# Designs tried in a protein design run: designed miniproteins, single chains, continued (2). Part 1

Every score and structure here is a prediction.

Each design is a single chain, and the fold is of that chain. pLDDT is the mean over its residues in the fold that is shown.

## One batch from the design tools (miniprotein)

Design m4001
Fold by ESMFold2-Fast:
Structure m4001 (fold): chain A 68 residues (1-68)
Amino acid sequence: SEEELAAQVRAMTGPQLAQALGDAAEKAYEIDREKAEEFGSLLVGATVEEAPDVAARAIARLQKAVEE
């Protein structure tokens, strides 16, 4: 689930979370460029170090969008 994915991402270390964000962004560009641009805006607004909760939510939301 989206919440379960977010919880798993929150358990990651900073470097692991940064890598997961990068991987998710690259996958989004293959599927939907508009969604990828929205995801990019979230990354600019919240760094992994500054707001890991926002980063975790962005990854969970992106994964759900890809699955749908």
Scores: mean pLDDT 58

Design m4002
Fold by ESMFold2-Fast:
Structure m4002 (fold): chain A 70 residues (1-70)
Amino acid sequence: SEVEELRKKAEELLEKARKAIAQGDVKTALEHLNEASEVVRQLEEAGDTESAKEFREELDKLYEELAEKL
């Protein structure tokens, strides 16, 4: 389903962002976080508001971690 594909894509992008943050690759981390944010918006539009909320909480934490490394 569209929702299942969007959830998988969000998980993959968040994992890529975490790896980039761990490596100190700020630009790559930001690109993956921004793309994940767009996928989460699509999840909200598709009606999976609960998964979108959980992903937004993780996104907020990762953006904060990235900001603290700058």
Scores: mean pLDDT 86

Design m4003
Fold by ESMFold2-Fast:
Structure m4003 (fold): chain A 69 residues (1-69)
Amino acid sequence: SEEFEKRREEAREWYAKKTPEQQAVIDEIAEKLNEIGDELDKFLAELKKLKDEGKEEEAEKLRKEFLAK
């Protein structure tokens, strides 16, 4: 989408204006957010798979295990 590409360009320009120290902090935050996002995506994909297969008990167990972390 045009809005997505524009925001992506603005983000790159914003990042390029930061000091190396600021860029390092931004990189660390981005890395942690990506890790959280990846873990959530894996959880949601597995949960959807179990629900699509009619495995409601396994889906509930997965939810409880994820929330207990």
Scores: mean pLDDT 78

Design m4004
Fold by ESMFold2-Fast:
Structure m4004 (fold): chain A 67 residues (1-67)
Amino acid sequence: SLEEQIRNALREKRKKILEESLKDYTPEQREKHLALFERNDRIVEEIKKAKTMEEIKSIVKKFLEEQ
């Protein structure tokens, strides 16, 4: 849908802005911040796909175990 296209474009823009803002940071710090961005994005998308409370609980449990 148009909404999904806009959302995806905004996500890509935010990631690019983040990468540019981290230009003067060390490679290790940049990798850490980008990894957190990717992780949060992944969790949100998985929750959106869930149709039952059981699926949501499973996603949350996995998220907490990856900490």
Scores: mean pLDDT 73

Design m4006
Fold by ESMFold2-Fast:
Structure m4006 (fold): chain A 76 residues (1-76)
Amino acid sequence: MKEEIEKAKKKIEESKELLIEKLKKASEEEIERIKKELEPAVEETMAYLKEKGEEELIEVVELYAKVVKEALEEVE
């Protein structure tokens, strides 16, 4: 599991550049929808994982949310 978590984190970090390029090609409506839906989904997922004691998965979700948020900020 640990090795899989580390690989997931690395792939998430590496995907930031590609995500920024994809978001630059997305419509303003698509970007606003992603912004609106991301925060509630992340909060619900983190609450669930915290209840289950899956701290390493919480770190993965937090990293993914951070990368997506930073990519959205780079586009606007």
Scores: mean pLDDT 76

Design m4007
Fold by ESMFold2-Fast:
Structure m4007 (fold): chain A 74 residues (1-74)
Amino acid sequence: SALAQAAAEALRAAAEQARAMAEKTGDPRFAELAEELRAAADRIAADPSTTAEQIEALARELDARLAAALEAVE
């Protein structure tokens, strides 16, 4: 539960960052990513059986997608 809560908080923080980038750039890619990050946070918070390994895998994937989106912005 505490691990799931910490992961959800981290994903919500990332979602806020993506949302801020969407507002600043007008790029729909960041808006889509912000929505996906918030949805992932809600799913993790709702599932007390989520393992550390699952959280780490999800975090790596979302970090990679955020990095790719940032790199694609001129």
Scores: mean pLDDT 75

Design m4008
Fold by ESMFold2-Fast:
Structure m4008 (fold): chain A 73 residues (1-73)
Amino acid sequence: MSPVQQAQQQMQQSLDRIRQISRADPEVGQQGFQLIQQALQQNSDVVQAGQSIQQALNQTLQLLGDRNNALVA
């Protein structure tokens, strides 16, 4: 696949993962969507946008983990 197609596929996978998180924890999911919106606003290049969205997903997963630890501690 082209680099653009790979970046688009990676963005779609990251978005799907955040949607799954939003179903389990809507508050963390909402924060994840905000991080993605910021990433898209700052990057006109689709490849850079894909990397920024991946970072947003990783931050969202950390927030979910922190919340689960606080609830289950």
Scores: mean pLDDT 73

Design m4009
Fold by ESMFold2-Fast:
Formats: structure tokens, C-alpha cells, sequence
Structure m4009 (fold): chain A 55 residues (1-55)
């Protein structure tokens, strides 16, 4: 349960940094944060789906 919350927070954090990097014109940082956000979101979806189906 707490892992899902942490992954949600990480996804939001990386998405925010991605937006900030885009606004600053730093495409390399934006791509890095986008990739990390996608990874965290993917793990979050997998854990949330398993928890919901097992509950």
C-alpha cells in the first residue's frame, strides 16, 4: 500500500521536474525526468492493479 503512495509521489515529482525542464528549454533533463516518471507510473499501475484484484 505505502509503495503505491511513494510511486504516485515519485510520478508527480518527476512530471513536475519534466514540466520545469521543458519551460527552461532543457530537453535532455526533460527526457530524463519523463522517462523516470513513466517508469514510476508503470510500477504504480502494476502494484495498484494487483492490490485491487487481490482485495
Amino acid sequence: MEEIKKLTEETKEYNKKYQEALAAGDVDKAREFLDKSIEAARKNLELNRKAAEEA
Scores: mean pLDDT 78

Design m4010
Fold by ESMFold2-Fast:
Parts: structure tokens; sequence; C-alpha cells
Structure m4010 (fold): chain A 76 residues (1-76)
């Protein structure tokens, strides 16, 4: 179902955010940036499949990660 696909994409995005945080803590800003951009894409895809409060939450998470990506890019 669309909701099951949205949940899977959300879980994949959350894992990418965890990996990005690890890369960032190690000073690998390029890897952190790539992982954050991928996570944002997954949240955007999940939001398209979700409805209601979940859709709004997923969209907010994607937007926040896009802003974070811009900040990390300035460190390169």
Amino acid sequence: SHMEKAKKLKEEAEELVRKAAEAYSQGDYQKALELIREAARKYEEAAKLATGELQESLKRNADRLRELAKRIEKLL
C-alpha cells in the first residue's frame, strides 16, 4: 500500500540521517552532505505517498534537511 511504502521511505531517510550525523562528527562534510540530500529525497517521496499529519511531518523534515544541506555546503 501507499502507506507501507511511505513508512519504509521514512525509515530509510531516518537511517540516512543517522549515518550523516556520524559522517559529520568524523569531519566528513562531503559524505554528510550527500547523505542528508538523499534523506531529504526519501522524505519528499514518502510525503507524496502519505496523507494528513504524517504528510505534513514528512514535508517539514524534508524542508529542514534541505536547509541543513545548504549550511553543510558552506563548510566545503
Scores: mean pLDDT 90

Design m4012
Fold by ESMFold2-Fast:
Structure m4012 (fold): chain A 66 residues (1-66)
Amino acid sequence: MLDFVGKRVFDHLEELKKAKNSVFVVGTRRPPSQEELDRLVSILEEGDILVVFDADGVVHAAFKKE
């Protein structure tokens, strides 16, 4: 798990450099459901990072595909 969940994404951009393949950054106006998060995680390839943040720029979820 990336160590910036609950923090502002803009203040922690260096965590995105840990991706070995692609970075997916998703802004949402409402928290995604667990099912929606599972679908987003399912498209990730090994080495990808996914970051989901809310309308205030606060990281709601962050995943690194191992």
Scores: mean pLDDT 77

Design m4013
Fold by ESMFold2-Fast:
Parts: structure tokens; C-alpha cells; sequence
Structure m4013 (fold): chain A 61 residues (1-61)
């Protein structure tokens, strides 16, 4: 599993436009999985995992 620092380091390598795109996609995926869920530490960890996946997918294209 990616650490918070690994996710932040990868985001720093992206342009502002690329960062906004991965944030949007990750938020859409998280909301689809947990519609209407209250914010929690567990949801935040899952969001970071999804962000890392979206960053890797962006880099692979």
C-alpha cells in the first residue's frame, strides 16, 4: 500500500491540470463506492489509495 508521503511526492511531479484530473477521478470512484458516507480516517486512507492508482494510470498513458 502507498504511504501518504509517496502519494504526495507523485502529485508534486504532476502539472496543476493533471493533479485536478486525478483528484476528480479519485473523488468520483470513492463516492461511487461509498455514496453518502460520512468522512472518516478509513475513507481518507481509501481515497489516498485510489489517488495513487489514478496517478499510475495517468503516467501509463
Amino acid sequence: MPSTQEVLDELDKLSTGEQNEVYRRAAERLNARHPGAAPSGELLREYLEILYEEIQELKAK
Scores: mean pLDDT 77

Design m4014
Fold by ESMFold2-Fast:
Structure m4014 (fold): chain A 65 residues (1-65)
Amino acid sequence: MELDRAVVELAFAVGKSLGYIEDFEERGDKFYVTLNTEDPEKAEEARRMAELLRRETGLEIELLE
């Protein structure tokens, strides 16, 4: 749904601004999220957030290192 996509996009935009992820991109019906590998704790928080977003929205999110 469009609202679910907007929620995921906003969450990752905020995550990028706060340094939890380096970047994100939507291709087709899938989100690609590049983790901040310089900080393992932030990378782990980003993985946890992605799992929650997958559960809440049903959207496919792939994590890249």
Scores: mean pLDDT 80

Design m4015
Fold by ESMFold2-Fast:
Structure m4015 (fold): chain A 104 residues (1-104)
Amino acid sequence: SVSGVPPPDRAVELARLLRENGDEARRQLLEEARQVREKLESKELSPEERQQLAALTDEQIAQAIEMILFGEAAGLSRDEIIERMQTNLGMSRSIAELIIDIVE
């Protein structure tokens, strides 16, 4: 949903915050990660998805949020972002899709 659109303001602000105050950027990403986890836990998940979610750290979810925001700003497709989440974070496609849907 990002091809041909300008970079989102969230990615610009996150990049600025990472440069100027990395500790605050990390704090905000971890807070967002906890909110994403809470929203995922409120979903009707399969037993396999629930096990996968339980195996994810808030740090991995925070890294996924960063990948989504910067990937979208860079003009990556949804499938390219999912592939990177699978390769770099060990996420299943199902969990990656659920996280993207919450962050978007």
Scores: mean pLDDT 81

Design m4016
Fold by ESMFold2-Fast:
Structure m4016 (fold): chain A 91 residues (1-91)
Amino acid sequence: SAEEYTREGEKLLEEKKYEEAVEKFEKAIELDPNYILAILGLAEALFKLKKYEEAIEKYKEAIKLYPDDEAVKLRAEYYIKKAKEKKKELE
C-alpha cells in the first residue's frame, strides 16, 4: 500500500539511505498520487540528495494538492526557501 511504502521510506530517511528512500516514496506515489506524506517524504529525500530543483517542485506539488493545510504549507515553504538558498551557494 501507499502507506506501507511511505513508512519504509521514512525509516530509510532516518537511516540516511536517501536514494532508497526516494525509491520507496516514488512507489507510494505510484499507488496514491495524492498521498501527502509520500510527496513530502520524497521532497525531503531529494533535498538531502542535494537535488534542490526536484525537491522544490515536489514541495510546490504538496502545496497545490493541500492549499488549505497550514502545516503542509509552512513545511513546504520553509524547505523551498532553504533549497533556493542552497542553489545560490552552488553558483
Scores: mean pLDDT 87

Design m4017
Fold by ESMFold2-Fast:
Parts: structure tokens; sequence; C-alpha cells
Structure m4017 (fold): chain A 57 residues (1-57)
């Protein structure tokens, strides 16, 4: 698998994991409409949840 060549296309902060995941999935859907493959993820930072979508750079 590739080590790099990924970038964060979208990033969202939310109070809950579910909200962050929802936003990341929405961003993935937008990218899929453009034919862009993307990976949604959710992480925790400083008491908030962060949803992000990464794409090949």
Amino acid sequence: PPRRSYRVAKRFEADTKEEAQKKAEEAKRELEEQGIESIPSVSQSGGKYVGSVVVPA
C-alpha cells in the first residue's frame, strides 16, 4: 500500500462521534459524485470529534 500521496480534502469538528462521522460521509459522497475515491475517518482531538476525508494527492 502507498505510504503517502494522500491529503485531507475536508475536515469537520463535532461534539459527538456520530455527528463527525455523518459530516465525513457527506463529504465522501460529494467527492464520489465527482469520480474521486476518498476515505472517511473520525478521530478525537481535545475533547471534540473530528471527521475528515482524505483523497489521493
Scores: mean pLDDT 76

Design m4018
Fold by ESMFold2-Fast:
Structure m4018 (fold): chain A 78 residues (1-78)
Amino acid sequence: MTLDDLTPREQKVLRAIQLHPKGVITVRELAEMLGVSQSTVSRTLRRLKEKGLIESVVGKDGTTKYRLSPLGGAVMGG
């Protein structure tokens, strides 16, 4: 799988996660960065998780965050 196999929105979501200083990002932060609704981001994240490109992690505050999987990192880095 390469970046070209992904929709423009999926690519933007993966790039936003990659560029985040902590390497993890919330649905709200992604929605604000991309100028789209949280429901749109949630649908895109579900598809990326199904493809194995991202992982969900629960933060210390109980907020669900998303990070690149090893496969997602490989797709973004090469």
Scores: mean pLDDT 79

Design m4019
Fold by ESMFold2-Fast:
Structure m4019 (fold): chain A 69 residues (1-69)
Amino acid sequence: AEEYHQKGKELYAQGRYEEAVEYYKKAIELDPNYSEAWHNLALALHRLGRTEEAAEYGKKGEALEGKAG
């Protein structure tokens, strides 16, 4: 999971948001409890203008983290 997450972050930094989304999705497929990958997936989707999808994945990641402070 971490390998795909790291690759996604590299692609995001290069402005390759569609590819970053693909790698973040692979990370959460391998580890659905990887809250950071859910968060970064939402950010990449937001960059692509997929705001509704970004909101949904962001909410799923927050629910996974559990406690709101």
Scores: mean pLDDT 77

Design m4020
Fold by ESMFold2-Fast:
Structure m4020 (fold): chain A 65 residues (1-65)
Amino acid sequence: MVEFEVRVPEQYHSLVESIAYSLGGRAIPTDDGFRVFVPEDKAEEFIALLERYVPEAQIRNLGLV
């Protein structure tokens, strides 16, 4: 899986979780967003969906786990 750090305002929390789960991943809450784990073949789609639907998201790729 690929791990991401996602920093988002609270109003987007349910949307980030829904996107992660729709791609066969999971989202773990942090103080300012989520740590998200997605399948390697879904990593680009995850980023594209967040950039499209969550305009204030700050996404950091933490690599393979």
Scores: mean pLDDT 85

Design m4021
Fold by ESMFold2-Fast:
Formats: structure tokens, C-alpha cells, sequence
Structure m4021 (fold): chain A 89 residues (1-89)
């Protein structure tokens, strides 16, 4: 569990870095207002063992990043979701 949470946080940080490289400060703030709560809830859900909910929240965050024009951030968030889904098996 600890290693899973660490990897999810690593991908979330990479997604945030990718967004900060591509977006203006204002657009980054708008994206973060939508994505950060979802990532936080996903990590909390994973910590409680609700891996299905964690993966769903990470995929929703990836969708928002993709729609905001940051496919690199979406890719990292999708990798985090896949990692959580694999841990649920």
C-alpha cells in the first residue's frame, strides 16, 4: 500500500509539472482548482482500500487535464489510475 501511494503521488507530481510547463499561471490555477481535489480524494480512497473509487477519480482528473490541453498531464494521471487498478487484482 505505501509503495502504491508513493507511485501515485509521483505521477501526480509529474502531471502537475507537465501542466506548469504548458500553461499560463492563470490557466494552471484553473486546472489545479479542478484536478487537485480529485487527486487528493483518490489518494484518500486508495489509503482506505477503495481502489475502484481511487482509479475512477484519477481517470476523471486525466479527462479534465486532456480537455484543458495538457495531454502529458493526462497521460501521467492515467498511468496512476492503471497502477491502482492493477493493485486491485
Amino acid sequence: MEELLKKVEEYAKKAALAASEELSDEDLRRLNAQVAPLVKEAIEAARKGDLEKAAELLREAARIAQESGVPRAAEYLEKAAELVEEAAK
Scores: mean pLDDT 84

Design m4022
Fold by ESMFold2-Fast:
Structure m4022 (fold): chain A 66 residues (1-66)
Amino acid sequence: SKELDELISEAYRLADELVAKGQEELANKIRELIKKAVDFYNQGKEDEALKLAKEAVELARQALGL
């Protein structure tokens, strides 16, 4: 899914920004959420994958004050 690929890319970019700001533990949580989203997608559960990926991006953006 193009939408899922874009969300995954954004989540990893935001996780790198969290590491740069000293929030390594939260960055690792974001990466784990994305791994779970990919697992759902591989199970054919695209809606669950998209929801989890969106939640990961939102959590990371909130932590960065975006």
Scores: mean pLDDT 88

Design m4023
Fold by ESMFold2-Fast:
Parts: structure tokens; C-alpha cells; sequence
Structure m4023 (fold): chain A 95 residues (1-95)
């Protein structure tokens, strides 16, 4: 159904994130990943939400998963660069 569509779930998660509803955003992005584990947009979004919540360990976990998926799928270098820059910034904060 539409409610089980990873793209629809990712869209709803993004709406919740923009509204500052981080726990609601997490639920939508996690459901999107359950339907499509290689959904790079949901993986990056989970990283972004956890970073906003101050959970840098979880943010790194999801950004690293997104980077692995980007490499496996041959995804655009500029998109990969965004993920790498987020990882580096958080690693500097955790020193």
C-alpha cells in the first residue's frame, strides 16, 4: 500500500524532520528502511535526525551505512562527498 511505500515514508519523515518532530521523523525513516534496507536517502536522513538530537554515535552509524550503500550502488560523487563531510565533522566532535 501507499503507507508501505519507502518513498512515501521517506517523504513523511522529511516533513516531520522539517517541522522539528524528530521522534516522528525517526519512525518514518526506520519504516522506510524496513521496506528498503538500501534506501540511501533514509539512511542519510536518520543520520541527520540523530545528529540534530545530539546522538552522534547513532548519526555516525547511519552515515557510515549510507556511505557503504553509495559505494555499492555507484552513487554520485557529490552525494558521497556530503556523507563523508558529515562523518568527518562528527568524528572531530567526538575527539
Amino acid sequence: SLEDDPLFLTFKGMQAYLDGKYEEALKYFEEALKRDPDNIFALIALGDVYEKMGDFEKALEYYRKALKVADELGINDSFRKYIEERIKEIEEKLK
Scores: mean pLDDT 84

Design m4024
Fold by ESMFold2-Fast:
Structure m4024 (fold): chain A 99 residues (1-99)
Amino acid sequence: KYVEKAKKALEEGDYGRAIDYAVAALMNGDYENALKIAKEVAEKSEEFAPEAYRIIGVAYLKLGKKDEAAKWFKKSAELYRKMGNEDEAKYFEDLAKKA
């Protein structure tokens, strides 16, 4: 259901709405579709890539893939640091260490 809505949002360039559907997938326990949606957002939107990486990391944590979750949180931290957002970078570095 949310997968079709996410696909339409992605086709329309509405990456914020696509992220909302990825979050809905996480909340409904559909971690595989949350990963799929968030990965497509990360590929298509530099602006929403850090938030997409966060969703990917959380989905991997929920799937029990702690090492993969840590890698994606680290990627989010690196991207935030590149954007000049040091506070967000540190937040995600701490998440990666705790995963």
Scores: mean pLDDT 83

Design m4025
Fold by ESMFold2-Fast:
Structure m4025 (fold): chain A 68 residues (1-68)
Amino acid sequence: SHAEEDLLLEAYTLAQSAPSRDEAIALLERVAAASTDPAARAKLERMIALLREGRSVDEAWAAVFPPK
């Protein structure tokens, strides 16, 4: 949905500006907790999981917004 894309883009932008991985994870967790869209929340939770696995913010974003 359009709302899903907007929320994910906002979360990605905030995570990219975070000074550390832990701070990026905390920001994404806050956005996920505030989200009422289950699809957006699921994608945010996947980004958080990838960051916890040691992936970069860009790799986590690519996983939820892959090129066609």
Scores: mean pLDDT 79

Design m4026
Fold by ESMFold2-Fast:
Structure m4026 (fold): chain A 65 residues (1-65)
Amino acid sequence: MTDKEIERALEGAEKAIEYAKENNDKVVLKATLHELEELLKQVKNPELRKRIEELIKEVKELLAE
């Protein structure tokens, strides 16, 4: 997976999180969490890993509400 593909995936995840916040959609949040956790397993770039971990944290906090 290229850095460009990872950045595109992160953009998609950010849009999904925004949609889920506006619509209180826990199913979208759970799907996004799974995708981010799978992405984190494949990504070795430390800056991109940090961004993925920050989004995972945000999704987990939203799911805990």
Scores: mean pLDDT 83

Design m4027
Fold by ESMFold2-Fast:
Structure m4027 (fold): chain A 78 residues (1-78)
Amino acid sequence: MMEKRVEELEEELERLGREYEEGETEELIKRMLELLKELHELSPDEVVHNGAYYGAVALEGKLEGKEERALELVKKKK
């Protein structure tokens, strides 16, 4: 069951990764973060486990940057 869930997470992440390359959205980043965190917890493979962790950290940084950018745009428009 866990192995099947890991495969499902990897397939979903590949799909979302392709959508992300076509257009970066906050919703896609949040969804990818959820899947990466779950994959990190469930994967017995050290490479996948670590890759999921670092991928999540990178996406969290991007999401924070988007939030800061949105706030700056609101401030600029008053």
Scores: mean pLDDT 71

Design m4028
Fold by ESMFold2-Fast:
Structure m4028 (fold): chain A 107 residues (1-107)
Amino acid sequence: AAEEAREAAERAEEAARKAKEAAEKGDAEEAARAAMEAAYAAEKAAEAGDKEAAARAARAANEAAKAAAKAAAKATGKDAAKAAGAAVGAAGAAYYAARKAGAELPK
């Protein structure tokens, strides 16, 4: 439903903010966790069939992917690998949601 899609988009946007804050603090584990939350929320928004919510969620997941990638670059070992994996997952979710929305991701 449209309401569920909007709630999912809002969750994706909240998760993206958390991922950015974690990346700024150098917390790769939290950045990875938040990016995975953004990915999950973006997929739910995409599946709900609301194009506007899917576009919002796509932008949020893309932002979370960038934050997780930045955190991975500053981390080492297992934390770097987890954050890099979360960045790939969030980028994939962003692409999926963008296609469902018929929208292009921001440059």
Scores: mean pLDDT 83

Design m4029
Fold by ESMFold2-Fast:
Structure m4029 (fold): chain A 56 residues (1-56)
Amino acid sequence: GSMAELEKRLEELEREGVRAVILRDVETLRAIAEEYRKLGYDRAADSLLAVAESLE
């Protein structure tokens, strides 16, 4: 897809990630981290996994 499509997807993942942190939803955070990794954003995925581990 275009860069605009990628940016929109990243914004959606960011919003859902923030919501998951507020709700302490570790499973959703891990799922979002996997989506970042599939998109090639390994550092973002690693950061979300660290947040998820901190909530356990």
Scores: mean pLDDT 84

Design m4030
Fold by ESMFold2-Fast:
Structure m4030 (fold): chain A 64 residues (1-64)
Amino acid sequence: MKKYFGASIGAPEGRTYTPAEVARLQAAIDAANAAMFEGEKKGLPDDEIHRLSAEAARAAVAAA
């Protein structure tokens, strides 16, 4: 068990996510991971990879 700075994959503050919220979070995670993977594959600078990952996540949330 992580004590107090552990990753929270579940709902923040212990609440239950709705299916729509789960779908948006999953879409954002998938988009961010895809952008990061492609950026690393192309050898882009770390700051560019982070920027593209963040943009992809925002676009996925907005499209959902």
Scores: mean pLDDT 69

Design m4031
Fold by ESMFold2-Fast:
Structure m4031 (fold): chain A 64 residues (1-64)
Amino acid sequence: AYPGKRAVAVKDVEAQSPKELTIKKGEELVVLGEPDEEHWGAVSLKTGKSGLVPKEAIEIVGYA
């Protein structure tokens, strides 16, 4: 297992590109990296899909 961080979506986000995740408020995620200043690289625990999520839409809640 990767040393990821647990996170929760604080708002709905719709993917703007194939590299981004569509997420809903309350959805649980694992953050695996920080590719840039505005985004986390994450995996949705609901869908199993990976992609970029805006940092402002995510709250870090602990370790995965």
Scores: mean pLDDT 78

Design m4032
Fold by ESMFold2-Fast:
Structure m4032 (fold): chain A 98 residues (1-98)
Amino acid sequence: PDPRHRRRVFTLRSDVPEDIRQIVLEAEFDEDGNVTRLEVLLEDGAGNVLRRREAPGLSLADYEALVAEAERLAAESTAAQADEVFDRIAARAEALAA
């Protein structure tokens, strides 16, 4: 894997395997460890992209805060809430970059 590219996957649970959804944070890092490009993705269980939003670059600390929030929201949510979770994470990424 490219050392400057990080993919973090957060699974949203479902009792029906085909209904499983994933929130994905796709990040590219500069030499200082700051995020130069961030994408928030909503994927199905097979990795097909359903929704995508690009967010501004983040400091490493803000990126780690976003990762922690995504992990928490995914743990507390189900696949039925996938759109809400995606929108909240994308909005948080934009707010952290402001």
Scores: mean pLDDT 84

Design m4033
Fold by ESMFold2-Fast:
Structure m4033 (fold): chain A 59 residues (1-59)
Amino acid sequence: AERPRNHPEAAMMYMNEEVEVSAGEHMGRRGRVREEAESSFRMNENGEEREYPNEYVSF
């Protein structure tokens, strides 16, 4: 199915990248980026999805 194209800006530079949490309660966890926001990333780790602030994630 075709996705809607109506959005003001699309920044997907890190989508599907494997990254590590480098700060906060979950430091040391690794996951794959599922969604990017201006100040946060949503990551999937072994079937669980969590949102982390940009400053908590290393690429």
Scores: mean pLDDT 66

Design m4034
Fold by ESMFold2-Fast:
Structure m4034 (fold): chain A 71 residues (1-71)
Amino acid sequence: MSRQEIVEELGRYAKEKFGMSSMDAYLAGQLVVDMLEQGKSDEEIIETLMRRFGLSREQARELVELAKKLL
């Protein structure tokens, strides 16, 4: 999958499963991919998602695990 396809799939998942707006879902997907590519830890990504988007720890963890499966 291309980087853009992964971001779009993460955004779709976040919108459908967590009820996020299209904009926030896209930005969350982009953030996860960017941070994983930068070598950030899962915990740092989870805490950033919780802080910036108000996701629960469980929701943030699901999004990170999905991104890892697609990368």
Scores: mean pLDDT 87

Design m4035
Fold by ESMFold2-Fast:
Structure m4035 (fold): chain A 65 residues (1-65)
Amino acid sequence: LDVLSARQQEIVELIRRGEALTNAGIAKKLGISPATVSRELRELERALGLSRDEAIGTAARLLAA
């Protein structure tokens, strides 16, 4: 996806695969802070113009293709 950063793609992929579902779990997997995960998800919402759940679902579907 051209609207997603590499970090946002990593976060969405972890959620999609069920490897990490919490901000803390995602942060541990990626070696970043939970605050950074929260910020990246807010930026994803803005980039897609969707709510958080819709943005994650849309990005996950596109990454799965």
Scores: mean pLDDT 75

Design m4036
Fold by ESMFold2-Fast:
Structure m4036 (fold): chain A 66 residues (1-66)
Amino acid sequence: AEELLREGERAYQEGRYEEAVRLYEEAIRKAKDDPALRQRALRVLSGALKKLGREEEAERYYQEAL
């Protein structure tokens, strides 16, 4: 899960927002027993979705990160 977060951060920094979303979603799925990592992944997923103009999806994931 941590490795997927790092790969997603790299994709995000390179402007590959669709790839970042995919990697963050995988991190969330693999972090079901790690609440802190899951929460972090949900926040960065929300950010990547905003970059793609998927603002409604971004808001839903942001609320899950609370």
Scores: mean pLDDT 81

Design m4037
Fold by ESMFold2-Fast:
Structure m4037 (fold): chain A 64 residues (1-64)
Amino acid sequence: MNKEQVEEAIKNLEAWADRELALGRLTPEQHAIVRKALEEARKQEDPEEALRTMIAGVKAALDA
């Protein structure tokens, strides 16, 4: 995985989270957890670490 693929994945997850919030399937708190995880993923220089950060963040939001 390269940085361009990571950025595309982040954009897709942001769109998903925004849509799920609008549909009432995510709470504002869960949405904030996802957004924070995606911001942390953008700071990772390693694409694999970025992916792990995104997965962990989405899981944490859904478990909240």
Scores: mean pLDDT 81

Design m4038
Fold by ESMFold2-Fast:
Structure m4038 (fold): chain A 66 residues (1-66)
Amino acid sequence: SKEEILKELSKYLSEEKLKEYEKLSKEELEKKLKFEEEVAEGIRLIQEGVSKLLESKGIPPLPIKK
C-alpha cells in the first residue's frame, strides 16, 4: 500500500520530506523508494571496496580487535 511505501521511505528521508511525499501517487512513491534503495546499495558497495583496498595495502581495517 501507499502507507507501506512511505514507511520504507522514512528510513531514508526526513519527516518534512515525507509530508511532501504524502501528496504523491503510489507510482511516484515506488520510483522514489527504488532510487533511495539503489543509492543505499551503492554506498554499501563503495564501503566494501574501500575496506578491501585498505586491507590489500596492509592498513588495519579496525582500530580495535577482540
Scores: mean pLDDT 74

